# Designed miniproteins, single chains, continued (5): the designs that were tried, part 90

Each design is a single chain, and the fold is of that chain. pLDDT is the mean over its residues in the fold that is shown.

## One batch from the design tools (miniprotein)

Design m19124
Fold by ESMFold2-Fast:
Structure m19124 (fold): chain A 97 residues (1-97)
Amino acid sequence: GLSPEELRKRELYRIALLALAKAAYEKGGPEYALAVLRGEASTLGEHLKYLEEASKYKSVEEFAKEYKLPEEVVKEIERLLEEEPDPALLRLAELEL
C-alpha cells in the first residue's frame, strides 16, 4: 500500500484538479476546463475558493454529478490522477486546506 504521506499527496491532487475543473468550467465551459487541466490555460487563482468544497468529495464522479461537469472533463481528471501529481497544484492546495 501507499504511505500516509503519498496518500495525502494523491488526495490533495484530486482536490486541486476538482477545484480547477469547476472554476474553469464555470468561466469558459468544457474547452477551457480541458485547457486548464492540461496546463494550457490558467484560472488566475480563481480555483482556490473551491478547494474546501472539493475536499468534501471522496470521488471525482460525486463531485462531477453535483456540479454537472461533462464526461470529457471527468475523463481528463481521471487520466491526470493516474499521473505524477503537479507540485505547484499540491503546494496551493496544502496552503488553503
Scores: mean pLDDT 82

Design m19125
Fold by ESMFold2-Fast:
Structure m19125 (fold): chain A 93 residues (1-93)
Amino acid sequence: KEKVFKALQDAAEELAKLSPRRDEILTLAQEAVEKGIEAGKKAAEYMADVSRELGLTKAANAFRAAYEALKSGKSYDIATKALENAVKILREE
C-alpha cells in the first residue's frame, strides 16, 4: 500500500516537469498520500488525462492502468507497477 503512493508521487513529479498543469498534478498526488485510495484514483485519472492531452499515449495508458487497478482494490502491486512504468516512460521523454 505505501509503495503505491510513493510510485504515484514519483510519476506525478515526472509528469509535472512536462506539463503546464504542474501545480494541479502535484496537489492531487499529495492529496492521495494524505487522504488515501479515493484521492489516489482521482490523481491517476487526472494524470492519464493530462498525458493524453500532451500526446504521451504510452504514459496515458500506464496511468489509466494504475487507475483501473486502484479502482479494483484487489492488488496494489499492479497499480504500483503501472505507476513505475509511467515514471520510466516519462523519463525517456
Scores: mean pLDDT 83

Design m19126
Fold by ESMFold2-Fast:
Formats: sequence, C-alpha cells, structure tokens
Structure m19126 (fold): chain A 70 residues (1-70)
Amino acid sequence: SKAEYEALVEEIKRVAESLGLHPSREAVERALALAAPSPEEAVRLYREQKEVGRGEEFLRSVARLAEMLS
C-alpha cells in the first residue's frame, strides 16, 4: 500500500540519520527503484528481508546507496 511505502521511506531516512547521512526523499526513492521494479515490490522485498532477519541490513544498504545518489 501507499502507507507501507511511505513508512519504508521514513524508516530508511531514520536509519540514514543514525548513520550520519541525510539523503533526500527523491534519492531514497531512486535507491529503492534500483532494488525493486516498483513501490509494491520494494515493500515486499523489505518484508521478505525482515522475515529472514536481514531487515536492518536492507535499510542500511538502501540508506547508503541513497546518500551516494545525492
């Protein structure tokens, strides 16, 4: 859903701040688009990563990629 995608974007920004990074919303969305073909698929991928205990690793990876994308 849109609410789930918005929550994912906010959580990535929060994780980025904890790493001393400050990516824009557009950079986070571009990073997610590189990981998954759609917002719905990005949310699905995050749920799958959480189920196998890799949720935080996924968020940190996307946060770092978003910073690189400016």
Scores: mean pLDDT 87

Design m19127
Fold by ESMFold2-Fast:
Structure m19127 (fold): chain A 80 residues (1-80)
Amino acid sequence: GGERAAELAREAAREGKDAVESGRRAAEAAREGSPDERTGELAEGSAMVAGGVGATVGDDEWGREMAGRAAERAALGAAE
């Protein structure tokens, strides 16, 4: 559910410039794997936030890490 989507979003952010696309992939996985539509929607929001933050901070390793952490926290909070 949300935890898995958050982990994928964090991984996507760590990979840098592909963060936005990988974040969308994480949201898609949450939708397909989870029967909880709300969890899927919130995971998508988290992935979009991670992508936005990554784009804002540029190609910085710290920025990518922060984007991933933000997505993880948001998805986990939503899942709980």
Scores: mean pLDDT 56

Design m19128
Fold by ESMFold2-Fast:
Parts: C-alpha cells; sequence; structure tokens
Structure m19128 (fold): chain A 66 residues (1-66)
C-alpha cells in the first residue's frame, strides 16, 4: 500500500472533494451531449468546457490545501 504524508493526504482529499463537486457537471455534460445529437462541434465544445471546469475546480481545491 502507498503511504502518504499528511500533506499528500490533504491534496488527495482536496482532489476527491473536487471530483464530488464535478458530479452535477458530469450530469450536465451528459445532457449537453444528448442535446447536441449529431453535432460534433457542439459535442466537442461541451467536452472542452467540462475539462476546463474540472481543471479549475481541482486547482482551486489544491490551492486551499497548499
Amino acid sequence: MVELTPEQQKILDAIRTAMDKMLPREQALQAALAAAGVDPKAAGQAQIDYGLDLMRIIGEEIRKVE
């Protein structure tokens, strides 16, 4: 098993918190993809927007831990 320092554990907990916050955004992405249907541009944009939101939320939660 991987043993973590307290600081590393706090970072992992921050990432888990960010992932939990992304759950409603994953549902929104699935709805956007369903609404896009056969439009690959709309589907691609929805995926990019989701990825950027994910990175931002993870970054914000990690910054709170330092």
Scores: mean pLDDT 73

Design m19129
Fold by ESMFold2-Fast:
Structure m19129 (fold): chain A 65 residues (1-65)
Amino acid sequence: MEVSREAAANILLVALGITSEELEVDEKTGKIYIKTKDKKSYEEAESIGRAYGEMTGKEVHVELL
């Protein structure tokens, strides 16, 4: 499924309840990077990001700070 980079980022921001500072989109590749502060947030972001990637064809990477 083709989804614009901006639409993809906005959907993830709403779904995860995170701020724009915690989500980065690579302009060249369309890859999405999510920064998390604790293990629970990391596991939730990983689960949602994986499902979203499978549905949209976008690559989502989650980092634990």
Scores: mean pLDDT 69

Design m19130
Fold by ESMFold2-Fast:
Structure m19130 (fold): chain A 78 residues (1-78)
Amino acid sequence: MKEKLLELAKKHVEEIFKKRGYPKWLLDNVLKRLEELFEEGLYTAENVRKKIEEITGSKGGIPQDILVEAVEKAEKEL
């Protein structure tokens, strides 16, 4: 279950990046952050949003909306 949700969320991140034309280094950072959140057990859109809001120093480096959107889309496909 967790592994399928993570793979779906990664696929949605890649599709969002493809549509918006973001650089590869940012994609790599977002995918790494997504994997870290799933390892912590934070694999619901609500939990991801709350965790990101707690990390004030990271808001500028990773697009928060993309992480939330990708997890929400993955949840809807399961």
Scores: mean pLDDT 68

Design m19131
Fold by ESMFold2-Fast:
Structure m19131 (fold): chain A 60 residues (1-60)
Amino acid sequence: MKEEKIKRLERMIANLQAQIDLLKKEIPNSSPERQAQYEGWIKQSQEQIETLKKEIEELK
């Protein structure tokens, strides 16, 4: 059922959001180089979340 796929994608989004939250929490305590790296990973994770959200919309 498409509902099973939606739940799987929602779990993936939740995991990515948790990673973003952890990275954001570490940024203030990081070197400029590490901050840039974390910001890059946050951007990539946010883009992946948007892709997953589009997949959910296509399944509805």
Scores: mean pLDDT 83

Design m19132
Fold by ESMFold2-Fast:
Structure m19132 (fold): chain A 95 residues (1-95)
Amino acid sequence: DEGKKANVELAKRSVELARRYYARTEEITREIGPAGQPYRDAAANNLRTAEENLKKAEEEKDVRKSASLASATGVNAAGASADYMLAEKLKEKLA
């Protein structure tokens, strides 16, 4: 039970991180226009997948499978971060 609770908390933090990077990427897309759209769409997909993995982690009764789902949300958050960094680099080149 404590192990599963820790996994769910980790997944929640990863979703929040993915949401933050998605929001930042969306803001950049508003500044640079259509050129930012692929990065925004990628970040949106990473956020959506992270949210799905969080729901699965909350429903999962096996602690090991819950840990794998929490790890997967972390990968999605890292993906959203990369999408943001690429969008920011594009913004710098267009300035």
Scores: mean pLDDT 87

Design m19133
Fold by ESMFold2-Fast:
Structure m19133 (fold): chain A 85 residues (1-85)
Amino acid sequence: SREELLERIAEIAHKVQEYRNKYLPKLTPEQKKEFVKLLAEVRKKINEAIQAVLDGKPLDEIQRLVDEAEKKAEELFKKMDEYLK
């Protein structure tokens, strides 16, 4: 449902905020720049998914955009995990 897709978007946003709060203070200035860059990419995909919901797009299109947002968030998480080893 659209509600389930919105919940998935909220979960992505929450997990990104958790990574920001926990790890951003531990990053070097160079790593912080990369975090901001990746965060902007995730936010763009989240906004595209939210806009598709507001525009009444088909559920399959919204799901595709949510999947793209999740993939971008996973790229961010993987990169942050690599920095903190």
Scores: mean pLDDT 83

Design m19134
Fold by ESMFold2-Fast:
Structure m19134 (fold): chain A 82 residues (1-82)
Amino acid sequence: ALSHEEGVRLALEDPEAALAESARRREVIDAATAAVKEAFPQLSDEEAYLIAREAYQELAKEGDLDPERAARLAVELARKRL
């Protein structure tokens, strides 16, 4: 059974429609989520995921979908919110 946070993440990712692209998108978002959790362990997985998704969306506008860049941007966004 999925946790509530995992359910929210999967619904937002739309894994049914995006299975082929899921691994690429998930790699970037997971790297960003892990970086946020490491820098700010007080944040929940849900909060870290939302920040990581925001960082992914910003980098997608630039066409630069590097997982390390997404991680660094997500940490910066989390820092500004705290």
Scores: mean pLDDT 71

Design m19135
Fold by ESMFold2-Fast:
Structure m19135 (fold): chain A 84 residues (1-84)
Amino acid sequence: MKEEIRKYAEEVAEEVKRLIDEAVAALVAGDFEAAEAANEEAVRLAKEAVEKALEAGDYESAEYVLQAAVEAALAHKEAVEAAL
């Protein structure tokens, strides 16, 4: 189970980063609704993965996903500010 939790966390971290890239691209295109939807999905996936890792007692995997989510949130905020 531990290896499965780690793989899941890594997959979610990659998906979160991809969704944030989509959100940034949508912002550049002026599609704020698509940007918001992608960001909300990224947050939801990160939360689910963190909860699963914590339930399994795998704090390292939880931290890995949380770090990816924080980096993604900062990138999104910077993109919104740049799109002013």
Scores: mean pLDDT 77

Design m19136
Fold by ESMFold2-Fast:
Structure m19136 (fold): chain A 94 residues (1-94)
Amino acid sequence: SEVEELERFLKGLQNALELMKKSSEEEQVVLLGVVGGELRRFAERHRDPALAARLRELGDALLQAAYDRDVAGGMALVEEAIAFVEEELARLKA
């Protein structure tokens, strides 16, 4: 189901953020790129155009943060992606 897919995606984002907190700066930059790519990949296969557009925007911003080596900004974007997915899940379960 869409709910189960989005719940799995949310758990992946939460796990990535916790891993980043335990990682070196070099590892954090790599993880920002990985998360950005996963957000874009999820957006490309997702059926909701508005949800897809927001995930693509966040993914692009994360890839830019990785390129700029902006770990603080990148981690804030991951937290924003988590909050967005949580809000969408709450809406779908209402």
Scores: mean pLDDT 88

Design m19137
Fold by ESMFold2-Fast:
Structure m19137 (fold): chain A 90 residues (1-90)
Amino acid sequence: DEDRKRALELLEELARLREEGMTPENLARGRELLAELEKTRVGALLREGAALARADAPEERQLEVARELLRLLYGYDEAEIEEAIARALA
């Protein structure tokens, strides 16, 4: 699964840059990584999730997108997905 692997690599690099701080170089690299992420299936779901959040969509609809992201990004089974969601909402 090349798309999933690419999305994970991009997200890991974005997280690393965020941890290192807001330098002009890190901001420029972050923009490049975000543009590449937008080309992936994961990036499309992140856009959908953000749109639902902005529209104050029902929680259950927002959670559907979150569950799908966890399946695609991490290959989580249903138990792992529910555990991750429960932890995020706590």
Scores: mean pLDDT 77

Design m19138
Fold by ESMFold2-Fast:
Structure m19138 (fold): chain A 87 residues (1-87)
Amino acid sequence: EVKKLAEEVKKEVLEVLKEAGFEVVGEKTTESEDGTITTEIEAERNGERVRVKITVTKDGKITIDITVETDGEVYSGSVSRDIKAPP
């Protein structure tokens, strides 16, 4: 199930952020008509802001976009992974 996969990925991202000392200040999840689930997480630490966008498609493709803002500079990165949905 795409929804279950999206929740699992979100939980892992939240755990990583928390272990890194970030406080999660915002979370938004939207579902598209094609079954794609997008989760946006905003976290901050000592004046740094991190935005993580997790996109999970109906066929289990995961894309994670990370944006970091520090001292007025913005850095962005993106990774994609193909993972099969659980049975």
Scores: mean pLDDT 75

Design m19139
Fold by ESMFold2-Fast:
Structure m19139 (fold): chain A 85 residues (1-85)
Amino acid sequence: RLSAEEAGELLEAITETMRQAGFNPDDKEGILKNLQRVKDLAERAGLPRMVELAKRAIEYYKKGDMKGFIKALQEMLLELRRALA
């Protein structure tokens, strides 16, 4: 069962990544740091699907595939909602 604290930390990290992508998509260092934080938090929380999605988002972002990147962030939010049940 995902704790409220773990869920809050993941939500903040994912939404911060989305905000950075909207306001400064060229901030590669900031965006990659936030994606790495999502991956690390997901690993600690025991969420393998979230870890996979974070790795996929990092890959899409590095390739400049912004459509794939945004879709991966959206899928992370859906996965977080499922983990909160």
Scores: mean pLDDT 84

Design m19140
Fold by ESMFold2-Fast:
Structure m19140 (fold): chain A 97 residues (1-97)
Amino acid sequence: KEEEIKKAFDYFKSLSDKEQDLVIDSIFNLADFNNDGTISKKQLKTLIENSVSDDPLKPVFLAALELLKGDTITREEFKNTVKSLTKEEVVEAYLKS
């Protein structure tokens, strides 16, 4: 179980910076229906859980949401948090779930 989460993190970090931006933007755009660059954290979490069920990066995105404070998040906050995640933070977020 933990090893699967660690593999998800390692896969994300194996992506180029440009590829990381593309996958983060694609996930954020699922919740950013009005293109204002700001979304509800709860709405994004629900969409990730329901729309990307087979995505190997799902644990990484959920971990980023766990670290973000407040009920609304910007695209830049989400992107910066996902890119700055440590393996330990992803595992800890999974264990808190």
Scores: mean pLDDT 78

Design m19141
Fold by ESMFold2-Fast:
Structure m19141 (fold): chain A 110 residues (1-110)
Amino acid sequence: PITLEEAEKEVNDIIDTLKKRQKGYEELLAKAKAGTLTWEDIDAIKDLLSPETVERLKKAVDEGNYEEAAKILEENLSRVKKRIDFLEKMTPEQKALFVKIWKDVEENVK
């Protein structure tokens, strides 16, 4: 059984990762809006991005479609902000339940 303290730590680690992702999206979005976004900029934070998001952003840059790149980044930024807000508003008991469900699903699907 997971303790409330262990669950809170796991959720806080997720929040910290999401906050780093948020900062990365904000920096890429500024460059996309300026029409200066490059593959090197995307690769610099690729560890914070899903492979699918990296591929979509690189394709948009290759096509010179900075409006599409900005749209992808704004949609991902909105989702990250909503996830951070949702997780930060959880009680310790809700965090424990969330982590337990996640582990139970992972064990039963493998």
Scores: mean pLDDT 82

Design m19142
Fold by ESMFold2-Fast:
Structure m19142 (fold): chain A 113 residues (1-113)
Amino acid sequence: EKLLEDLKAYLEKMGVLDKFSEEVLEIITEFLKSLPKHLQSAATLPFVIPKLLEAARLLEEGASDEEVVEKFTEILKDPFKPVVLSRYIDWKNLDPEVLRRAAEALLEALKKA
């Protein structure tokens, strides 16, 4: 509930909420719930959502789901450097299919006229 509402608030602030169906919002929210808890907040959405869009571009270039998960994790490491120094960050729980579905859904929603 709270994470979905935080996502809606973020997209509304960015002026793009109307481009997103409830189905797309649920897919993105499921992806966010698969991330470490410290990345599941309103404060981190402005970093996570652009990285998800970068993942979508890699998929368009023909990258495999596994390659995208690896690069998404690597890309997030740089802006969240203090966080990735935590010994309790477990990226092994990130599902390649969940990442792919969220990335493709985000890109498709943003491409709508």
Scores: mean pLDDT 71

Design m19143
Fold by ESMFold2-Fast:
Structure m19143 (fold): chain A 84 residues (1-84)
Amino acid sequence: MSPREQLLQELARALAEVTEEVRALLAAGRVSPEEARALMVERLEARVRELAERYGLSPEETAALIAGARAAADEQVAAIVAEL
């Protein structure tokens, strides 16, 4: 598997894992939607920064992935809240 394919798989796994954590917390009433979004952004940004260092990503590539992670967090929290 190429380094790019490994990076994308790890990003997809991180998104899935964080989404399930946030879904469980929201369903249990342990966090508000705003807290869930903040938690999801924090976890995804940390994961993107870890992967950027490990895979040697440029600052531009890292910034683009962080922007994507923030957008994904907004969409996922909205989707979960709509299902509750």
Scores: mean pLDDT 84

Design m19144
Fold by ESMFold2-Fast:
Structure m19144 (fold): chain A 111 residues (1-111)
Amino acid sequence: SYNRPLTPEEQAVYARLIEKIKEFEKLSKEFEKALKEGLTEEQALDYALFVAAKEAAAGDKESVEALVDILRHLGDEESAKELEELWKEGKLTTVDILNLLGRAVRRAIQR
């Protein structure tokens, strides 16, 4: 994001994600904390999602449910189901969550 301006399509997806994370108290708090520390909205979004991914991988059900809802909001039901299945199997890692989020964002931009 720093090395080039976002495309209009990328900006639209990021704006949609920022509005969606505000529905979740934990993600909203981490996002606002990152903004207060001088991060851009894009960096603050990345930080909030990273914290949620770590908490979900550690077994926080609220973070798992928020991330599933975010993936569905991006229109990626496949990634949402994969995250739910990994969590039910006790195999969910932070890296898996970040990969699923990155895939869903790329798919949303390409629509």
Scores: mean pLDDT 85

Design m19145
Fold by ESMFold2-Fast:
Structure m19145 (fold): chain A 75 residues (1-75)
Amino acid sequence: LPATAVRAEVTGPSGAVGVGEVAPGSSAGHAAAKALSELVRKDPTLTSESEVEVRATGPDGSEAVERVTAGELGG
């Protein structure tokens, strides 16, 4: 993930998507944690071991995609 992001989208194994938007200069991890919180509300079957896809958008509009577990994003 980039060092900073303005937005992250986290897609769960069911196809549910959580979105986190943060102020410019915030960490990509902060955006991803917000997105994960929304995903957990939408998909109550999600566990810390569930594989998720994270799309982080930098302040310049660049995108980075990473596959991790939900626990790795939340810890």
Scores: mean pLDDT 78

Design m19146
Fold by ESMFold2-Fast:
Structure m19146 (fold): chain A 70 residues (1-70)
Amino acid sequence: NERQKLIERNRKLIEKLKEKMKNPRTSRHGLRDSRGEVLERAVDRLEKQNAPVETFRELLLSLEDLLSRP
């Protein structure tokens, strides 16, 4: 199911983001604080609210952009 695949991808990227934030020494993006946890909760909320696949696609692109930044 396309929607479920996008949700799963979003969650995996958020886990990578949380890993980056776990080491403040290497995080230069201002991704500190609870941002990864907030994003994870947001994805869970959107899934429960039956948000459309487009919402998860936009989140995926944003997360990929954040992870690709220096």
Scores: mean pLDDT 72

Design m19147
Fold by ESMFold2-Fast:
Structure m19147 (fold): chain A 97 residues (1-97)
Amino acid sequence: MEKLRELAELARELAEAIKAKDYEKAIEIGKKLGIGEETATLMELAKAGKLTEEQVDAAMAGLIVGQLNTLDAELARKAVGAKSAEEVAEIVEEYLE
């Protein structure tokens, strides 16, 4: 349960960093989630204008769902198709209520 709460909080912080275009903070949060290298690559592509905000949000959601699957496979299945890190956080938070 604690690891799920930590994942939801980090996913929410990550969504806020991406919205703020604080790519360095997004990478630091990604490292805490165990997806630091993947997050760094996505942030570099976003910074270079090679990915749309929608594409960045969807890719980050997919990476977080992958980490969620290591903690709770059924919850990860419910989060498949989430469009952003914020949406993944909301799904996890609702499950923990």
Scores: mean pLDDT 86

Design m19148
Fold by ESMFold2-Fast:
Structure m19148 (fold): chain A 76 residues (1-76)
Amino acid sequence: GAGLERARRAALNVGLGTAAQVVQSGKDSFSGSGGDDTYGSASAKTIGDKVTAVGKSAGGTAEVELTIEELLELAR
């Protein structure tokens, strides 16, 4: 449903931001959080080469787990 898609998008966006921070800062690990909408939330952290991000919205919760390289490829 639309709520799950919003949660997934929020998780992906925060995950991308976290991956970019790892690359930009030269750090092996980072964590971040953000809002997906007025009442939604998302958070992400890195573990080794992987980024795990969770997005929550009124329509549900979605989790995204991708490598830093895969997430950066989505951002080009």
Scores: mean pLDDT 73

Design m19149
Fold by ESMFold2-Fast:
Structure m19149 (fold): chain A 86 residues (1-86)
Amino acid sequence: MLIAKLDLSTMEEDFSGNTPPERINGVIVEIAKKDKPPTAFGPDSLSESDLIKFLQDYVFKKAEEEGVKLKPEAKDLSVFTVERSE
């Protein structure tokens, strides 16, 4: 099974001023919840590239819904970490 994570340092707005903490926390909590379940970001049969695309699309959609801006670097797949678990 593949698990993908987003480096939250890609967020354009910080917790201290520009974005309300509850909106940032909403995105973080959702990412954390989806990171834990094996099927949260897609089936375990996905390739690493497919899982990264799935996670990227999910995070961008969630950020748009919560009004959180992501840094341009978030469009670079290298900000996503993919790990293979048993």
Scores: mean pLDDT 46

Design m19150
Fold by ESMFold2-Fast:
Structure m19150 (fold): chain A 88 residues (1-88)
Amino acid sequence: AFKIPESFEELYDFIENEEIKSYEEMAEIYGSFLKLLIKNKLLSQDEDGNTIVTVKDSKLKELLGADKMTLDEMIKKLGEVLDKRFKK
């Protein structure tokens, strides 16, 4: 059974130590990440109405390569990280 990460620490551990076996697992990781952003109140809106992701955790900054980005940029960066773990 696939365990959905419930914290950023669990998500980092999953990305570093586990192989992504299916597109279903990849989609669940994306969903978990979005839920964690909402839960930790890391989503904000700029003056132009863009959804901004602000990261305070040092490991998350390292994983994504920035401490502030649009939601679209975050999805792209996360996709690049997950693609490195998807073995097919």
Scores: mean pLDDT 70

Design m19151
Fold by ESMFold2-Fast:
Structure m19151 (fold): chain A 68 residues (1-68)
Amino acid sequence: AAPSPLRDELVRALVAALEALGNGAPREEQLALFRRAIDLAERARAAGEVLSPTEEEYVRGLRALVAE
């Protein structure tokens, strides 16, 4: 199916989270961006959206980083 606006926002949030991680942004800023991406992924699933395997993989990685 074509990406929804919510999925497009999720992709942008994932990119922002990965850029913050790569650029060495402060931990608090990284965590805020990680939590936003995770929240958007949960909202997308709750709405019945099917995430791609790549999107699911990145969300799992961000969850692990937040748990550490």
Scores: mean pLDDT 79

Design m19152
Fold by ESMFold2-Fast:
Structure m19152 (fold): chain A 85 residues (1-85)
Amino acid sequence: SEVEKLRKEYFDALVALAESLGRPDLAERIRELEKQLEDYKAGKISYEEFLKIRQERGQLFDELYALDPDGFRALEREFVRKALE
């Protein structure tokens, strides 16, 4: 439950970062990714489809990192710190 809340906060922060960088296309892709992960949890997506989603997540994160490495890393560190508390 708490991990689910933290993950949602993390994705919301990634969306806000993408929008702040003038990349509404990336913000939309992040929202789509979050929905796909929810669909997987609900049993609507196969494991094979989930593996593709994981690759797409990696590509999205790489794009955000390339645009704002410090901002991206700050959000990642915040998520990890909260998850360990």
Scores: mean pLDDT 83

Design m19153
Fold by ESMFold2-Fast:
Structure m19153 (fold): chain A 96 residues (1-96)
Amino acid sequence: SMEEKLAELEAKKRELTRKIRQVVNELIDNYGKDPEKVAKLKEELRKLYFEKLVLDAQIERGGEPLSEDEIAELRKQADKLVEETVSFIEEYKKKK
């Protein structure tokens, strides 16, 4: 049913938000201490941001498939979100 599909999408949104928060916290903890771990966490965060952007787009479009151009744009948006997150962490660490 539509209610079941909506509940599933909302549960996936909550799970993605939780995972993003967890990865951001790990980035804060490791930033300036372990460059290899930071690089891996940035890549994980990029994948999670992309997955969330795709999910949001799918909900908006009623489940219609995304074009290659739309997917490429969402990848760029995910990259920008990672850069913004890193900039926030750098500023936070400078004020410690």
Scores: mean pLDDT 84

Design m19154
Fold by ESMFold2-Fast:
Structure m19154 (fold): chain A 58 residues (1-58)
Amino acid sequence: AAAERARYAELGRKAMEEILKIDPTPLTDEEKQKLIDAAEKSGANAADTVAELRRRAA
């Protein structure tokens, strides 16, 4: 349903905010897209995606 897609986008945005709290370096467009894709694929997995992106950004 359309509501689920909106939920996934929201989770991706929240994950981005958490990354910026830890590392003030802005996310690249590619990293942002990966967050959105992961949130859409499995919304509950946003935390794991955040951890992976933080590791790559460091």
Scores: mean pLDDT 62

Design m19155
Fold by ESMFold2-Fast:
Structure m19155 (fold): chain A 79 residues (1-79)
Amino acid sequence: MMSPVQKYTGMMVRIVGLLVEAELYIEKGDTEKAKAALKEAEKLLEELKKFIEENNFSMTPVENAEKRLEEAKKRLEEA
């Protein structure tokens, strides 16, 4: 059984990894791969928000990741 802290940390690492991949694909002009990475990050953020509410953890890392996701989406719309 994984501790709640370990699960939270693992989910955040996965989300940040997807955001980094999306940003790299945007820089390369690979719009479709960037969209796929952002969609997966958004799904994991929704799952993490539910986990945080159930375990009473800080929402700040999720809010920061959501801001980063929205900025990446804006960059895709402007491309």
Scores: mean pLDDT 80

Design m19156
Fold by ESMFold2-Fast:
Structure m19156 (fold): chain A 97 residues (1-97)
Amino acid sequence: SKEEAEKLIKEIEKQLKELDKIVDQARSAVKNGDLESAQRLVEEAKKKLEELKEKLKKLDELSKDDPEYGKITMLLMFRYMALSGEVIVIERQIEKA
């Protein structure tokens, strides 16, 4: 339903904001040489990315017949992919240290 899609969009936006903060904290931890904290934050980010992936898949299915919700889903997916890429970069930086 449209109501379920709207609720899911709000949940995804909140989780993307939380994930962005975790990624920023992980990056700062790497810069400060705190590799243990950086690794914990990367693992937390990976768990949240997996949860977001499932929510985005459900949102895509709910948005199939609505072009406006389809556009919102695409923008949220783009943000998800960008944060996923940042997590991979941070994890590789930890491995090099």
Scores: mean pLDDT 88

Design m19157
Fold by ESMFold2-Fast:
Structure m19157 (fold): chain A 72 residues (1-72)
Amino acid sequence: VEEAYREALVKDAKNRLKLDDETIEEILSLPLREQLLVMRVISLHGVTDIEEARKLTEELVEQGKKRLEEIR
């Protein structure tokens, strides 16, 4: 199941986002959850730099975690 998602992610990144093979391999080296978040950040913010995408992803995760801690 993860392998099927990986294949779909690679095709989407090459066809729609036009990312380089190096960038795609770096995304694939991440845990699956980070791969999903990074791809979404790239799509929404138009960031093609993997380092910037990861930084934005970490900020969003931290903001979400703080909100969850304050629910109750």
Scores: mean pLDDT 69

